# Designed miniproteins, single chains, continued (2): the designs that were tried, part 48

Each design is a single chain, and the fold is of that chain. pLDDT is the mean over its residues in the fold that is shown.

## One batch from the design tools (miniprotein)

Design m5740
Fold by ESMFold2-Fast:
Structure m5740 (fold): chain A 89 residues (1-89)
Amino acid sequence: MKQLTLTVTGTVGGASVNATFTLTLAPDEPLAPALQAALATLLPVKSVSVSPAKTAADASVGDTITATVTLSDGTTGTLTVTVTSVEDV
């Protein structure tokens, strides 16, 4: 398994985000579904897409990923996701 620590910053629908999440994923798991679940704890998230598309195995410390978030009301915005730690667990 891969354990990723991500820092997420930006604004969506006037809501400011500055949060750190720790995700535990299989190496071939895509980041977007796990990030969507994590962001749903802070925001009424309907969907998340990430660019570039990455699996847990593709993630490296210092990677910057753009997350496009759609909220339940149809509001869209972009968040910057920075990978701060990658560990094998």
Scores: mean pLDDT 82

Design m5741
Fold by ESMFold2-Fast:
Structure m5741 (fold): chain A 78 residues (1-78)
Amino acid sequence: MQEELFNAAIKELAAAVARAVGREQGLSEEEIERLVAEAERRVEEEWEKNRENPEEMPEVPELSPAVQEENLRSLAQA
């Protein structure tokens, strides 16, 4: 159960990163939606892989380290 909540939180984080990337790059709403959908799909796939290899705990799939840092900074400010 807690794992499902964690997975949901990671998906939300990935979506936030995708939106941050899109906004910084001046992408259209349509392109941002595609990035979000792709990021969420990747998180689910990586989560299933991690279940097979608990020894391996890769971080949430990221689009760009610069944008990821920006998003984390925003979260820290909240």
Scores: mean pLDDT 67

Design m5742
Fold by ESMFold2-Fast:
Structure m5742 (fold): chain A 88 residues (1-88)
Amino acid sequence: ALPPGLPEFPEGLRVGEEVNGWKILDLRYDPERREALLLVEKDGKLYALITGPREKVDEYLKKYNLKKIGEREVAGHVLVLAEKDIKP
C-alpha cells in the first residue's frame, strides 16, 4: 500500500516543497510520453513514484538500486512505488 500523505503526480507539486512531512526532491513529467517521476524523502527514506513503460521504469529502479514496494498498470504503462534507505 502507498504510505499515507504521499503526494500524487503531478498536481500542485514543486521541487523543494514539503507536503505532510514529505520533502519533494525531484519532479519530472512528460505528458507526450505519459512518463512521470516523483522523488520524495521522509525520515531518512527515499521514495520514488514512477510511471512509464515497464522496461524504462525497471531500468530506473535497477540503476538507482530502488526496491519496488507497489505496482499497478495504468493505461498501458506501469505506476510503481519504490523505496531506498538513505540514512545509515
Scores: mean pLDDT 72

Design m5743
Fold by ESMFold2-Fast:
Structure m5743 (fold): chain A 107 residues (1-107)
Amino acid sequence: MKKVLIHVSVRVELDGTREQAERVARAIAKKLEEFLKSLGAKVLSTSYRAEEGRATVHVVAEVDEDKAKEIAESLMKNAPQLVEDAAREAGVRVKRVEVKVTITPAP
């Protein structure tokens, strides 16, 4: 079956220190990986960056081409809630969430 890559980028503006942003980023990364795996995706890489007031998370997963659209739509729908859950667990207030999902051919 033909494989494609899903790239998920989550950018969060939050009320907090760099250390708080790092905790939120780590929690988001874990929740995104678990969510993708629950949808049958193979997580290939995860990275995050934290700054005072901002966290960014990137996850790349391999999926079947025929399921890519459904998985991307599910990510767009559910990622904001995963961010809220991660922030709540870290005790941090979220100001803004931006989610971008891109589908590219697998190498």
Scores: mean pLDDT 86

Design m5744
Fold by ESMFold2-Fast:
Structure m5744 (fold): chain A 59 residues (1-59)
Amino acid sequence: MKDKAEEYLKKGEEALKAGNYREAFRYFSQAVDYAIEAGDTELAEKARQGALEALRKME
C-alpha cells in the first residue's frame, strides 16, 4: 500500500507541474488514502500538502 501512496504522490506532482490542477488534486487525494491505510503519517501529510497546493492553484 505504501508503494501505491508514493505512486499517486508522484502522479499528483507531475499533474501539478503540467498545470492540470484538478487531476493533481485527485491524485494527491488518492495518495492520502493509501498513505493512511499504510499507516504512513509523513507520506499522508506530504500528499495533503500537495492537495492543498493544487486546490489553491485552481482558484
Scores: mean pLDDT 82

Design m5745
Fold by ESMFold2-Fast:
Parts: sequence; C-alpha cells; structure tokens
Structure m5745 (fold): chain A 69 residues (1-69)
Amino acid sequence: APLPRLSPVEGKALIVLMGAGRPLTPEEIAEKLGISRSTAQRALDRLVEAGLVRREGDKYYYTGQPPRP
C-alpha cells in the first residue's frame, strides 16, 4: 500500500499517535511536539486525508490501532 510523502511535523504527529495507542486531541499533539495547536491540527488533517489517521469527534487516532472504547 502506497504511503504519501509526509513532512517532518506530519511524521512526528503520526509517531506520537502510534506510540500513544489512544485517541489524542490536536492540543495534546501540540504539547508533545512543542508546536501550535493550529500546526498540529493541520498535520493531523493531512494524516486523515492520507488515510493514516481517523478523526473521532475532536480526537485523532492511528488507523492501525483502533480505539476502544
């Protein structure tokens, strides 16, 4: 399966989500990466567009680790 080319910020956000094993908000990603919420949200939206991440309400999660509950 082809993966899109990711920017460094997008790649870091993906790694954080994979490591967390739970849904995270853009605010949580921003805090972990030391970036603005807006930058984190843009990166997460790009990952959703790429099919690597899914949004549930205001939270995002890696598609290889489905959220429960």
Scores: mean pLDDT 75

Design m5746
Fold by ESMFold2-Fast:
Structure m5746 (fold): chain A 69 residues (1-69)
Amino acid sequence: SPEELKERLVRHLRELGVPEERAERLAEKIVELIESGKAGLAYPLLIRELGEEKAAKVAAFVSELLREL
């Protein structure tokens, strides 16, 4: 579900050092992009917000979650 994906993504972002409020905002935007069929815009957004290394970790995490859901 979108709610489960958002919750797990917020937790992962917080583990990477992203503050809770920012993690919630970013997770919501990423879930919105995935649900609207614009998942290709999520990775550039992640690079802009978190940098390349953390963006790659989040992208891998999202891909794995989507396989489990």
Scores: mean pLDDT 82

Design m5747
Fold by ESMFold2-Fast:
Structure m5747 (fold): chain A 62 residues (1-62)
Amino acid sequence: MKVIDTEELSLEEIREILEKYAEKNGLNDAQLVGLWLEVRTTGGKIIENGDKIEIIPDGSRV
């Protein structure tokens, strides 16, 4: 399991990871753009576990 802080990544690297996440989780373009904006504005963590990717935005409040 690999945990990556989005502050350690360039915008291009974050985009590549989000595109891969969207493909594996069946996200549409609007959902991908929304997640991209959230991660870009608030930061977050990306968790890679083999073929599974989880994205946790820092600004996602209940």
Scores: mean pLDDT 72

Design m5748
Fold by ESMFold2-Fast:
Structure m5748 (fold): chain A 85 residues (1-85)
Amino acid sequence: SLNINEELFKDMEKEKVEKAIEYFKKGLELLKQKKYEEAVEYFDKAIEIAPNFLEAYLLKAYALEELGKHEEADELFEKAMELLE
């Protein structure tokens, strides 16, 4: 099961939520394969559909850290923390 904060999606159409989760899951599979650039693309697609998708920001930040893009990762981590407030 996915540990996703469903309250972030309460105002979204079910089909959009499902599509964002599909992209997120694909990003997770790519992270497992260490395909970090491709994982970032799928997390970006999830975020485009669901701009408050906390978990997508956190895992995108992780993938960017693995790519050596530390500044971009730090900015996303801060944005993810703001979504908790």
Scores: mean pLDDT 83

Design m5749
Fold by ESMFold2-Fast:
Structure m5749 (fold): chain A 66 residues (1-66)
Amino acid sequence: SEGEKLLKEMKELALEAVRYLLEGNWEKAEEYIKKLEELTEKAPESIKPITQRLLDELHETAELLK
């Protein structure tokens, strides 16, 4: 389904953001987080809770690495 494809894409973007955070590349991590935020806004209501979870986890990870 379209929602499944979108969710997979968002998970891949989240993994890239985490990779950049772990590398200390905050500029690139921020770019990927922003892309996730934009896709989450366009996501169907049925998957928004999952995409919001991914964003929340990324923000928490970024705070822990400060």
Scores: mean pLDDT 79

Design m5750
Fold by ESMFold2-Fast:
Structure m5750 (fold): chain A 59 residues (1-59)
Amino acid sequence: DEYTEKGIELASQKKYEEAVKYFEKALAENPNNVVARYNLAQALKALGKDEEAEKVLAE
């Protein structure tokens, strides 16, 4: 979806804070979006938010 694509583009530019926002929007529109969930966890890990990343993957 558009939000996941934008998040991936931002993450490729190492704009992880912005990428997180777009992945969160993707999950708000579709909570079963496993691609957005995985990429959200990776972006959170890149920001040093390992506990938040674990919570995202545990859902």
Scores: mean pLDDT 83

Design m5751
Fold by ESMFold2-Fast:
Structure m5751 (fold): chain A 84 residues (1-84)
Amino acid sequence: MSPSERLRLLSEGALEVARWAERGDFERAAEGLRQLLDLARRTPAVPQEAIELLEKAYRAAERGDGERAARYAEEAARLLREAS
């Protein structure tokens, strides 16, 4: 898989997680963010700012703050898309 394709898939995953958080599915959102963070940290092309936003989204999802979790995940998705 190319670095560009991997960044695109991470971006799509972050958008899906944002939708789960907006629906109040915090358990699924948190698990998805944990998986995205693990993959992002193993991917050299991922901007540090995107990783920080995914970490903020994870903390918000763990608190049950769907609005902030979705906002941070959507911003991370945008940065990942721009980097691809």
Scores: mean pLDDT 86

Design m5752
Fold by ESMFold2-Fast:
Formats: C-alpha cells, sequence, structure tokens
Structure m5752 (fold): chain A 86 residues (1-86)
C-alpha cells in the first residue's frame, strides 16, 4: 500500500528526473524537507514495487513510464495527488 509520503517521494523524483535524468536521495530529501534516512526508506519500498530503478553510481530514476501507466491503482493515486495540488 502506498502512503501519501510515498507519492510525494515519487513526485519529487519525477520532477528532478525531468530536470537532469536522475535523482539522488539527497536531492529528494532537500526538495521535500525530509531526512535522507526517511527518503531512503521510501525509495527502497518504491524500488521493490518496480516504480523506481537505480542508476549505477548516480541515484534513481522512474521505471518505464509505460509500465507505470499500465497500473490502474498507481495511475488513480497519482491523478488524485495531482488534483489535490490544484
Amino acid sequence: MLTPLDLRVLEAIAEIVREKGYATTREVAERLGLSQATVSRHLRKLEALGLVERVPGRGYRLADPAALAADPELTAALEAAAAALE
């Protein structure tokens, strides 16, 4: 089950990846105002779920966007999060 904080971490990764192609734990922590330990815990969960993948020597990026779009539960959760920010 994804928590609201898991979705915020995923959103921050998507934003940073749009800017430079990958996101480090530090950059996500700085963007969200969280500790690196907290972000690292959520990143491990998201990686286990196949939502993010490790970039060797750099950090993390989003998994295949087509695979993410094929998950109706994740798509609905991301749409709900986006609507709440508007």
Scores: mean pLDDT 72

Design m5753
Fold by ESMFold2-Fast:
Structure m5753 (fold): chain A 65 residues (1-65)
Amino acid sequence: MSDEELLAEANRLGREARKLAEEGRYDEAIKLLEQAAELLSKVSPVLAAVARAEIRELEKMKEES
């Protein structure tokens, strides 16, 4: 998979995860972001770290819900 394909798939997973989080489906959203972070780790440690930060925020939202 090319870097462009990895970024495109990670972005798709990120968008779907945010939509699921808006629906209160935090476990599913976190799972998709974990997949996105895995793909991003192959392209950029910085982008992977951003995705992991987003996972931590969703974990907090899950606790507050």
Scores: mean pLDDT 82

Design m5754
Fold by ESMFold2-Fast:
Structure m5754 (fold): chain A 70 residues (1-70)
Amino acid sequence: SDVEKLLRETIAKYPERKEEFEALLQEVRDAKADYEANPTPEAARRYMAAVLDAIGFVLDVELEERKKKR
């Protein structure tokens, strides 16, 4: 998935933040698996929330790192 690829690429850029990104990646994978096994509105919302949390964290880390390199 695009979000899993984004997380893996971001881990490669910021290996010091690996554990935080791996936790987000695991939640995305778990939420996706739950949704595929039980495609309910509740499971869909969990999966969407996991994806949005992962993207938001990537953006926050990228913004933080850009500020440090000024």
Scores: mean pLDDT 83

Design m5755
Fold by ESMFold2-Fast:
Structure m5755 (fold): chain A 80 residues (1-80)
Amino acid sequence: SAEARELLEEGKRYFEEGKLEEAKELYERALQIFEELGDRAGVAEARENLGKVYEAMGKLEEANKLFTEAYVLRKELGLE
């Protein structure tokens, strides 16, 4: 989805600016769209980026869960 990809790109810009809550909202929106479309690669990418936001917020357990979920999904898709 072009919409979900644009949300990921915008989220990355907010993340680089340290706007963590705004980045989180954009990544969560992208994740929802990828899940609705069954875009498993997009789901993995959105979860990894969301994990980076949680890591930057100091929420390491939540970040690790998201990174693990993204890694497992990418492994199943042959992308790891």
Scores: mean pLDDT 89

Design m5756
Fold by ESMFold2-Fast:
Structure m5756 (fold): chain A 55 residues (1-55)
Amino acid sequence: EKITITSRVTGEVLEVDDILKERGKVLEEAGVSEEDKEKHLKEVKEILLKIYNEQ
């Protein structure tokens, strides 16, 4: 179904796609370039998928 990760900060269960969308918005608001944003989101996605596979 959905790939979900439990947040260590809030304890909430979050979908990977929702995490990536929110992170991308934060980076955009912080003035990060589109190129750097895409690179960062790719790295974050790999980390989140590793966490999912380790459960």
Scores: mean pLDDT 73

Design m5757
Fold by ESMFold2-Fast:
Structure m5757 (fold): chain A 71 residues (1-71)
Amino acid sequence: SELHEKILRLIGLKLRKIGLEFELELLEERLKTAEGEEKKKLEEEIERIRKEIERIEKEIKELEKEIEKLE
């Protein structure tokens, strides 16, 4: 059950990361034409999403190591 629970969590994290990467691409596209206050807000949102993606990537790597130990 521990292996099954970790695999389901891994799938959930990977899906979350895909969603955030898609959101990041849309914001980066908007940033290309943004100016002034809109540009600043987009840069702050992009930074927030990048940090969340980095957090999820670290959690995925740790969880993958834990899964390998259970095989």
Scores: mean pLDDT 88

Design m5758
Fold by ESMFold2-Fast:
Structure m5758 (fold): chain A 87 residues (1-87)
Amino acid sequence: AAAREELENLYVEMIKAARNGDLEKARQLAKRIADLSAERHGLTEEERQRLYDLLVAQAEFLYAESKGDTEAAAEHRARIERLQAEG
């Protein structure tokens, strides 16, 4: 419960950082989420990397959307869909 709550809180902070234009902070939070998930759930290096890539793509999507960059947002959305289909 506590471990899941911490990951959910980090995810919410990542979304807020991306939407507020702090993409660097959003990426740092994405790395922390992936690293903690790997540590707590015994993810393989490939699973950790896929989770990190998915989180970064989500952050970059939200950042592009907040800036009105529809082309970049569409690219990142396609990347999210591809990564989710591969998992």
Scores: mean pLDDT 83

Design m5759
Fold by ESMFold2-Fast:
Structure m5759 (fold): chain A 60 residues (1-60)
Amino acid sequence: MLKVTAEMKSILAAIGAALAAIGLEPRAKVKVEGNTVTVEAPDTEAGRKALETVKAIGEG
């Protein structure tokens, strides 16, 4: 499993990142703690895209 933990600028951004990850890879395991999002996904193209999207939201 691939895993990314990213700190978001707000709780709303964290929720948005979590929804984006699930939308891209429905098998992804997502945990939201305040403004921190942790995503675990299978090593697939969809899984990698989900992790990249969460990281980009955290950086943007």
Scores: mean pLDDT 81

Design m5760
Fold by ESMFold2-Fast:
Structure m5760 (fold): chain A 83 residues (1-83)
Amino acid sequence: DKFVEELIALYEEEGRLDDAELARLIYEVNPNHPMLYVELAELYIKKKRYDKAIEAAEEALKLDPNNVYAKRLLEEAKKLKAA
């Protein structure tokens, strides 16, 4: 899955190798886990890639519409993009 590979690459860029390995393991058991998209959104916000953060948060909300982390990250990314 493209999003799982992006998440792994972002964690590796941050030097978070244990998180990169955990993301790979999660992909093997549940490739559509909403928390994978939440983690993507957080990392894209850190890199100031707000359009990608919005996309990731929206994908998390498609899988889990009540995900409080995804809602918060979507609002934050939209606010930062508008600034």
Scores: mean pLDDT 79

Design m5761
Fold by ESMFold2-Fast:
Structure m5761 (fold): chain A 61 residues (1-61)
Amino acid sequence: APPEQPPVPRYTADMTPEEFGEKARENALAAGLPPEVADRIGEAMRQSKAALDEIEAARAK
């Protein structure tokens, strides 16, 4: 079935973990979320991107 809400931001290899975390925080703040929540989202996204980068590096060897 089609999604009822906008999809969550996708991870792309083109973005660095720093950029990904910053974009997530900025987006959360723009949506009116409190700074505490925005910080949590940004950190989680940065860590997730870093983990994906590690997986890709292992694949590339």
Scores: mean pLDDT 72

Design m5762
Fold by ESMFold2-Fast:
Structure m5762 (fold): chain A 92 residues (1-92)
Amino acid sequence: STRLQSLAQDAVRSIAARGGSANIEIDGGTLRVELSGLSVPQITGLALYLIGLELDGASVDIRIEGDRLSIVVSGLTTDQIEDFLRALAGIG
């Protein structure tokens, strides 16, 4: 979706403006996110958000490689993807 790609680019720019780095890929109901340069409070907030998605029936896979956080979430609705991208843009 052009709309979802636009929201993903907004999230990438917001994270970069706050000193981090993000790469976001959307494939149907699957969202792949690679993040680096996040603070501990930002990582904590993101982890709590991901727990909420898993409790709502999504599948969450998280891998930590040095300062890089790799996240794959599947089983998402379009609304859940939009909400997650907006949450990433608001991570501060």
Scores: mean pLDDT 83

Design m5763
Fold by ESMFold2-Fast:
Structure m5763 (fold): chain A 92 residues (1-92)
Amino acid sequence: MTDPEKARELLRQAAEVLREAAKLSKNPDIRKGIEFLAEKVEEAAETVDELDINVLLIGASTLYNVAKREGDEEVAKKLKEAIDLLAEASRT
């Protein structure tokens, strides 16, 4: 990681997008999963650990696939936005 402050900002943006996705979700299990992921992303912003970010990226990708399968297109779109932010944070 070459820029920890940029990584923190990207993680904070990802957490906000995840919180927006949770509010849009009508499926309580998906909502709970996204809320839990958002909390973990906020925790990762404190440490900016690359392994933690990669685990969160896997979690976000899993929820994205579930949302796509359930037909929750708006939630899936927000999860993809969060995935892109997490991926950029892991490369920073």
Scores: mean pLDDT 84

Design m5764
Fold by ESMFold2-Fast:
Structure m5764 (fold): chain A 66 residues (1-66)
Amino acid sequence: GRAEAEALAREADEAGVGAGLGAHDGVLTVVAGDRRAVARFASKEEAQAEANRLGSRYRSAAADLS
């Protein structure tokens, strides 16, 4: 869920590895290496806002997977 997605983005940032962030149809996806976390939101706008927040806070997660 949302907590797992943020945890993966944080772990990737702390490890200095690249992570991809994307939001599509209210679903946030975080990818780091062979690991993937997904979170569902009530709206497309909420999912995109969370993807933008994570990318801004965790710099390794700067890649857009839209």
Scores: mean pLDDT 74

Design m5765
Fold by ESMFold2-Fast:
Structure m5765 (fold): chain A 61 residues (1-61)
Amino acid sequence: MPSVEELKEGGFKLLDALKDASLAVQEAAIAWFLEEVSKVYSEEEVKELREALLAHLKELQ
């Protein structure tokens, strides 16, 4: 089971790979990633991941 820190790294790499994609594709990727994580991780951990991924997405825009 990956740690929250490892999931943040995975999410950042996913967004970096999609940096030239449309904002809608990047947002859909975040939504899908968080939905999968929410099946196994706590709401608090999912919230922390969402905040980190959205901050990273903002830096890419």
Scores: mean pLDDT 81

Design m5766
Fold by ESMFold2-Fast:
Structure m5766 (fold): chain A 65 residues (1-65)
Amino acid sequence: MTKLTAFSIRAIAIGFEEGASVKVSFENGTVKVTIHAEDEEKAKRMAKKILEEGKKFGLKVEVYF
């Protein structure tokens, strides 16, 4: 399993736990995560968790919501 695959699984799991949709893509060495959540505060909390996971995997992550 690659670091990208492991990270993607965790990011998607965070989405399911929070009841939100998460889309993960990889472009030019950067992992792009798009969050579709019902409110901005939920999206911000998810973004923080996803960025922390990306840092643990040594990945360059950008979050959009």
Scores: mean pLDDT 81

Design m5767
Fold by ESMFold2-Fast:
Structure m5767 (fold): chain A 62 residues (1-62)
Amino acid sequence: MTPEDYAARLQQWIDLTNPHGTITLEQLQAALRVLGKELVEVPAFTVDGAEAPAGLAWRPLP
């Protein structure tokens, strides 16, 4: 299964469960787990006096 196949399946799941195009954090985490990924929070950090905002990333499940 290609990365494009996973993206298409995730999009279908979002469309079916969220007709208004919104998704909760819990629903996103559940979908990513099905794809063998987990959602992690990346903290804000400072580089050369500029602050990078906190964000979310995903990584492979162990």
Scores: mean pLDDT 64

Design m5768
Fold by ESMFold2-Fast:
Structure m5768 (fold): chain A 66 residues (1-66)
Amino acid sequence: MITGEELVEKVVERAEEELGPLSEKQRERLRALARQALAMNGLTLDSKVSEEMAERITEFVLSLFS
């Protein structure tokens, strides 16, 4: 399990791995989308997120970013 805060940063890391280095504005957009996705699932930055839920949220956020 990871925290919601760790998930937000993992989304940014994965996007940079797939797309190459991102600008700070692009990183902030990804963090905002990840926080919104957490909230849509009733989760906060302090919430414990399962690995399966974290992967689903990451995929969803990346689909919106591209």
Scores: mean pLDDT 83

Design m5769
Fold by ESMFold2-Fast:
Structure m5769 (fold): chain A 104 residues (1-104)
Amino acid sequence: MITQSPKSIKAKEGEKVTINVTTSEDVGTDVKWYKQKEGKPRELLIENGSTLAPGVDSRISASGSGTNYSLTISKLKKEDEATYYFAAKTEKGWKFSNGTKLTI
């Protein structure tokens, strides 16, 4: 089971936000973070727990291990408005969180 919190965040430009994830089992470092805007394809942000995908803004960072993970977005811009999803590799394949909706 993957629990992502909060379900929604309302923030201002220039602020920092942190999205937290807890997992019911240790999922190691085979974890990813995604960004999805309304009507757009899902974009990979982070792979292997903390590695930024090519072209992703350095204001975005991720950390965590075992059962606790976080995504941090610094110096928020209007372009950061999206739903953010965590994904972990399990015995049954990749499992996604229910996401966090960020509004600015």
Scores: mean pLDDT 84

Design m5770
Fold by ESMFold2-Fast:
Structure m5770 (fold): chain A 102 residues (1-102)
Amino acid sequence: VTLTQSPASVTAKEGETVTLNATSSAPVKKMYWFKQKPGKEPEILIYGTSKRAEGVRDRFSGSGSGTNWSLTINNLEKEDTAVYYAKTIDGNWGQGTTLTVT
């Protein structure tokens, strides 16, 4: 399975909402979402498509099914500037979306 994330990069203003998408080449059962800052390991945000990991704020929400998956971030903060990766339950990684908050 190939996982494609779109857009490749996005710039948004503090306080706005962004939606990051992932499309799988075949149906998958569940999706994970990770946040990675430069020089740090990926931090889990969402598991099981829509469940927030411990300590993750409710500004982050995951949804989707079949081949179409989304991560929505509300009320953007400057610390949300990072690369966001989708990963299937079967272990396939997307290429990442780079988010810059101005």
Scores: mean pLDDT 88

Design m5771
Fold by ESMFold2-Fast:
Structure m5771 (fold): chain A 115 residues (1-115)
Amino acid sequence: DKLNIIKKEIDNQVQQLLDGKITGSEAMEKILSLIEDINKEVPLTAEDYLKISEIIDEKTEEYRRRGEAQIAAAAQQDAAKAKALQIRLDANIGSLESLSYLFRLMAEVLRRQNS
């Protein structure tokens, strides 16, 4: 199932973001690249893009909650580290929200073309 492959990759990118190993922009590029590769093999429908956007929204909320927990833990020991984590969390959430918006836009465009 193509959606399960996409969901697994988004989970992987969220884990890399939580581990501080990648930027939100790098996560966006990897997710977009995977979706482009899938689309080349089997064209994605408007409903597929909407579901992908919904998965990204769900995983962005998971990332936010887990990132907030990391910030709270850091704040007990190191205020500067907590502040740095907050800035990173906010930037990375913005990247994921932009990606979700892009796929909602793709869904709308395809829906109109198929009318």
Scores: mean pLDDT 88

Design m5772
Fold by ESMFold2-Fast:
Structure m5772 (fold): chain A 116 residues (1-116)
Amino acid sequence: GVELTESGGGTVAEGGSARLTLKFSAPAEDIAVVSWWQELPNGIPVGIASISSSGKVSYDPRWAGRATISYDPAKRTAYLDLSNLQAEDTGVYYGVVFDYKTLSLSFGEGVQLTVT
């Protein structure tokens, strides 16, 4: 699979903001979609946002207006900007990339975000 490196987790106060960064090892032309997912404390995975190689963006309704995804293919880096964080947003945030050549998903190990 693609090697994924995430950063930007930690502890944030309620009402605060965070930027999560995802770097990946594959050539950008091999990546069809980059997305961010959250594992809730109860273990349920929920999607946050996705961006395609063509720039098509999609957001989960729970995150509409509070999340912005951006992608720089030249840097093999995607960003997730989160705002107005609430205690229920606490969880593990991880990147997922879809490799067009292998038709496979690669999952990051995730970063913990704690909202207090």
Scores: mean pLDDT 84

Design m5773
Fold by ESMFold2-Fast:
Structure m5773 (fold): chain A 88 residues (1-88)
Amino acid sequence: EELLRPKPLLRELLRSAGITKEEYTLTEVLNAILKYAFDQKLADPENPGILNLKGTKLGEIFGVDEVDIHDLEGIEERIRKNSEVIVK
């Protein structure tokens, strides 16, 4: 099973979302990030499905100003790039 150990900035974001673990599944991290984005109201009301990350901690971590919530593969790859990937 693939487990992810988030790098420091992503780990702090996950802790702010109320989750404290050392290792996560990709699905757990993805769900936590989407919950954070919706709780912070990052969705563009004029373009539903686009998250505005400019000036946010999530944008700083991913290095982008916007993400499409329907591009799950792109979000998953950004999560992996900001984590240590552990294959067991």
Scores: mean pLDDT 76

Design m5774
Fold by ESMFold2-Fast:
Parts: sequence; structure tokens; C-alpha cells
Structure m5774 (fold): chain A 80 residues (1-80)
Amino acid sequence: SGELRRAERLRREAKAFIEALKKNMDSLTPEEKEQAIEELKRMIERFRELAEKSTDPRVQELYREMIEELEKAIEEIKKK
């Protein structure tokens, strides 16, 4: 379905963003780290909304897994 394809695309985009952040972590300023955390929080809110609106358990699970990964990324940024 189009919903599953969208979820898969958003998952790839989120993973790419996290990977780019990790790759550049040591060069990020405190302000850039704060901005990255805010972007990750926006992604979490969007994925929660999309999961709640979905009737497909596969789509709901995919968003729940991505939310967990995004939350872990926020904690990793905070440790640095």
C-alpha cells in the first residue's frame, strides 16, 4: 500500500539523518547538537501521529521501532 511505502521511505530518511549525525558528531557545536535534537523530536512526534492514524499493524510497528531508534539517537547526542 502507499502507506507502507511512505513508512519505509520515512524510515530510510530517518536512518540516513541519524547516520549523518553520528558521522559528524565530534565536529558539531553545542547549538548544532541542540538543533539536531529538536529535529529528532519533530520526527518522533510525526511518527507517533502517523502510527496512531494507521490501521495497518505493520506500519504501526515500523513507526514504533523508528521512534525507539530516534530516542536512542537523542540520548547518544546528549552524552557527547
Scores: mean pLDDT 85

Design m5775
Fold by ESMFold2-Fast:
Structure m5775 (fold): chain A 72 residues (1-72)
Amino acid sequence: GPRSAGGGAAASGGAAAEGYGGPAKVTVDILPDGARVTVEAPGGTGVAFASAAGGSRDGNLAGKEAGIRAGA
C-alpha cells in the first residue's frame, strides 16, 4: 500500500561538482565503430556514445546527469 514520504530531496549536483574545485574529467575512447565519451564528476558519471556515421546516442546521460560541462 502507498505510504507518505517525508524526506527532503535536493537536486544541486552541479553545485557540488563546482565545490570540488574543477570541471568534470572527460575521457574519449576511439572505437572502430565510433567513439565513447566518459564524463566523471564528483557527483556522478555519464557516458555518451557517438557512431562512426556521425550520429550520437546516449543511455544514462540523458536521464539524470544532464548539464555537466566537459570544460568548453
Scores: mean pLDDT 49

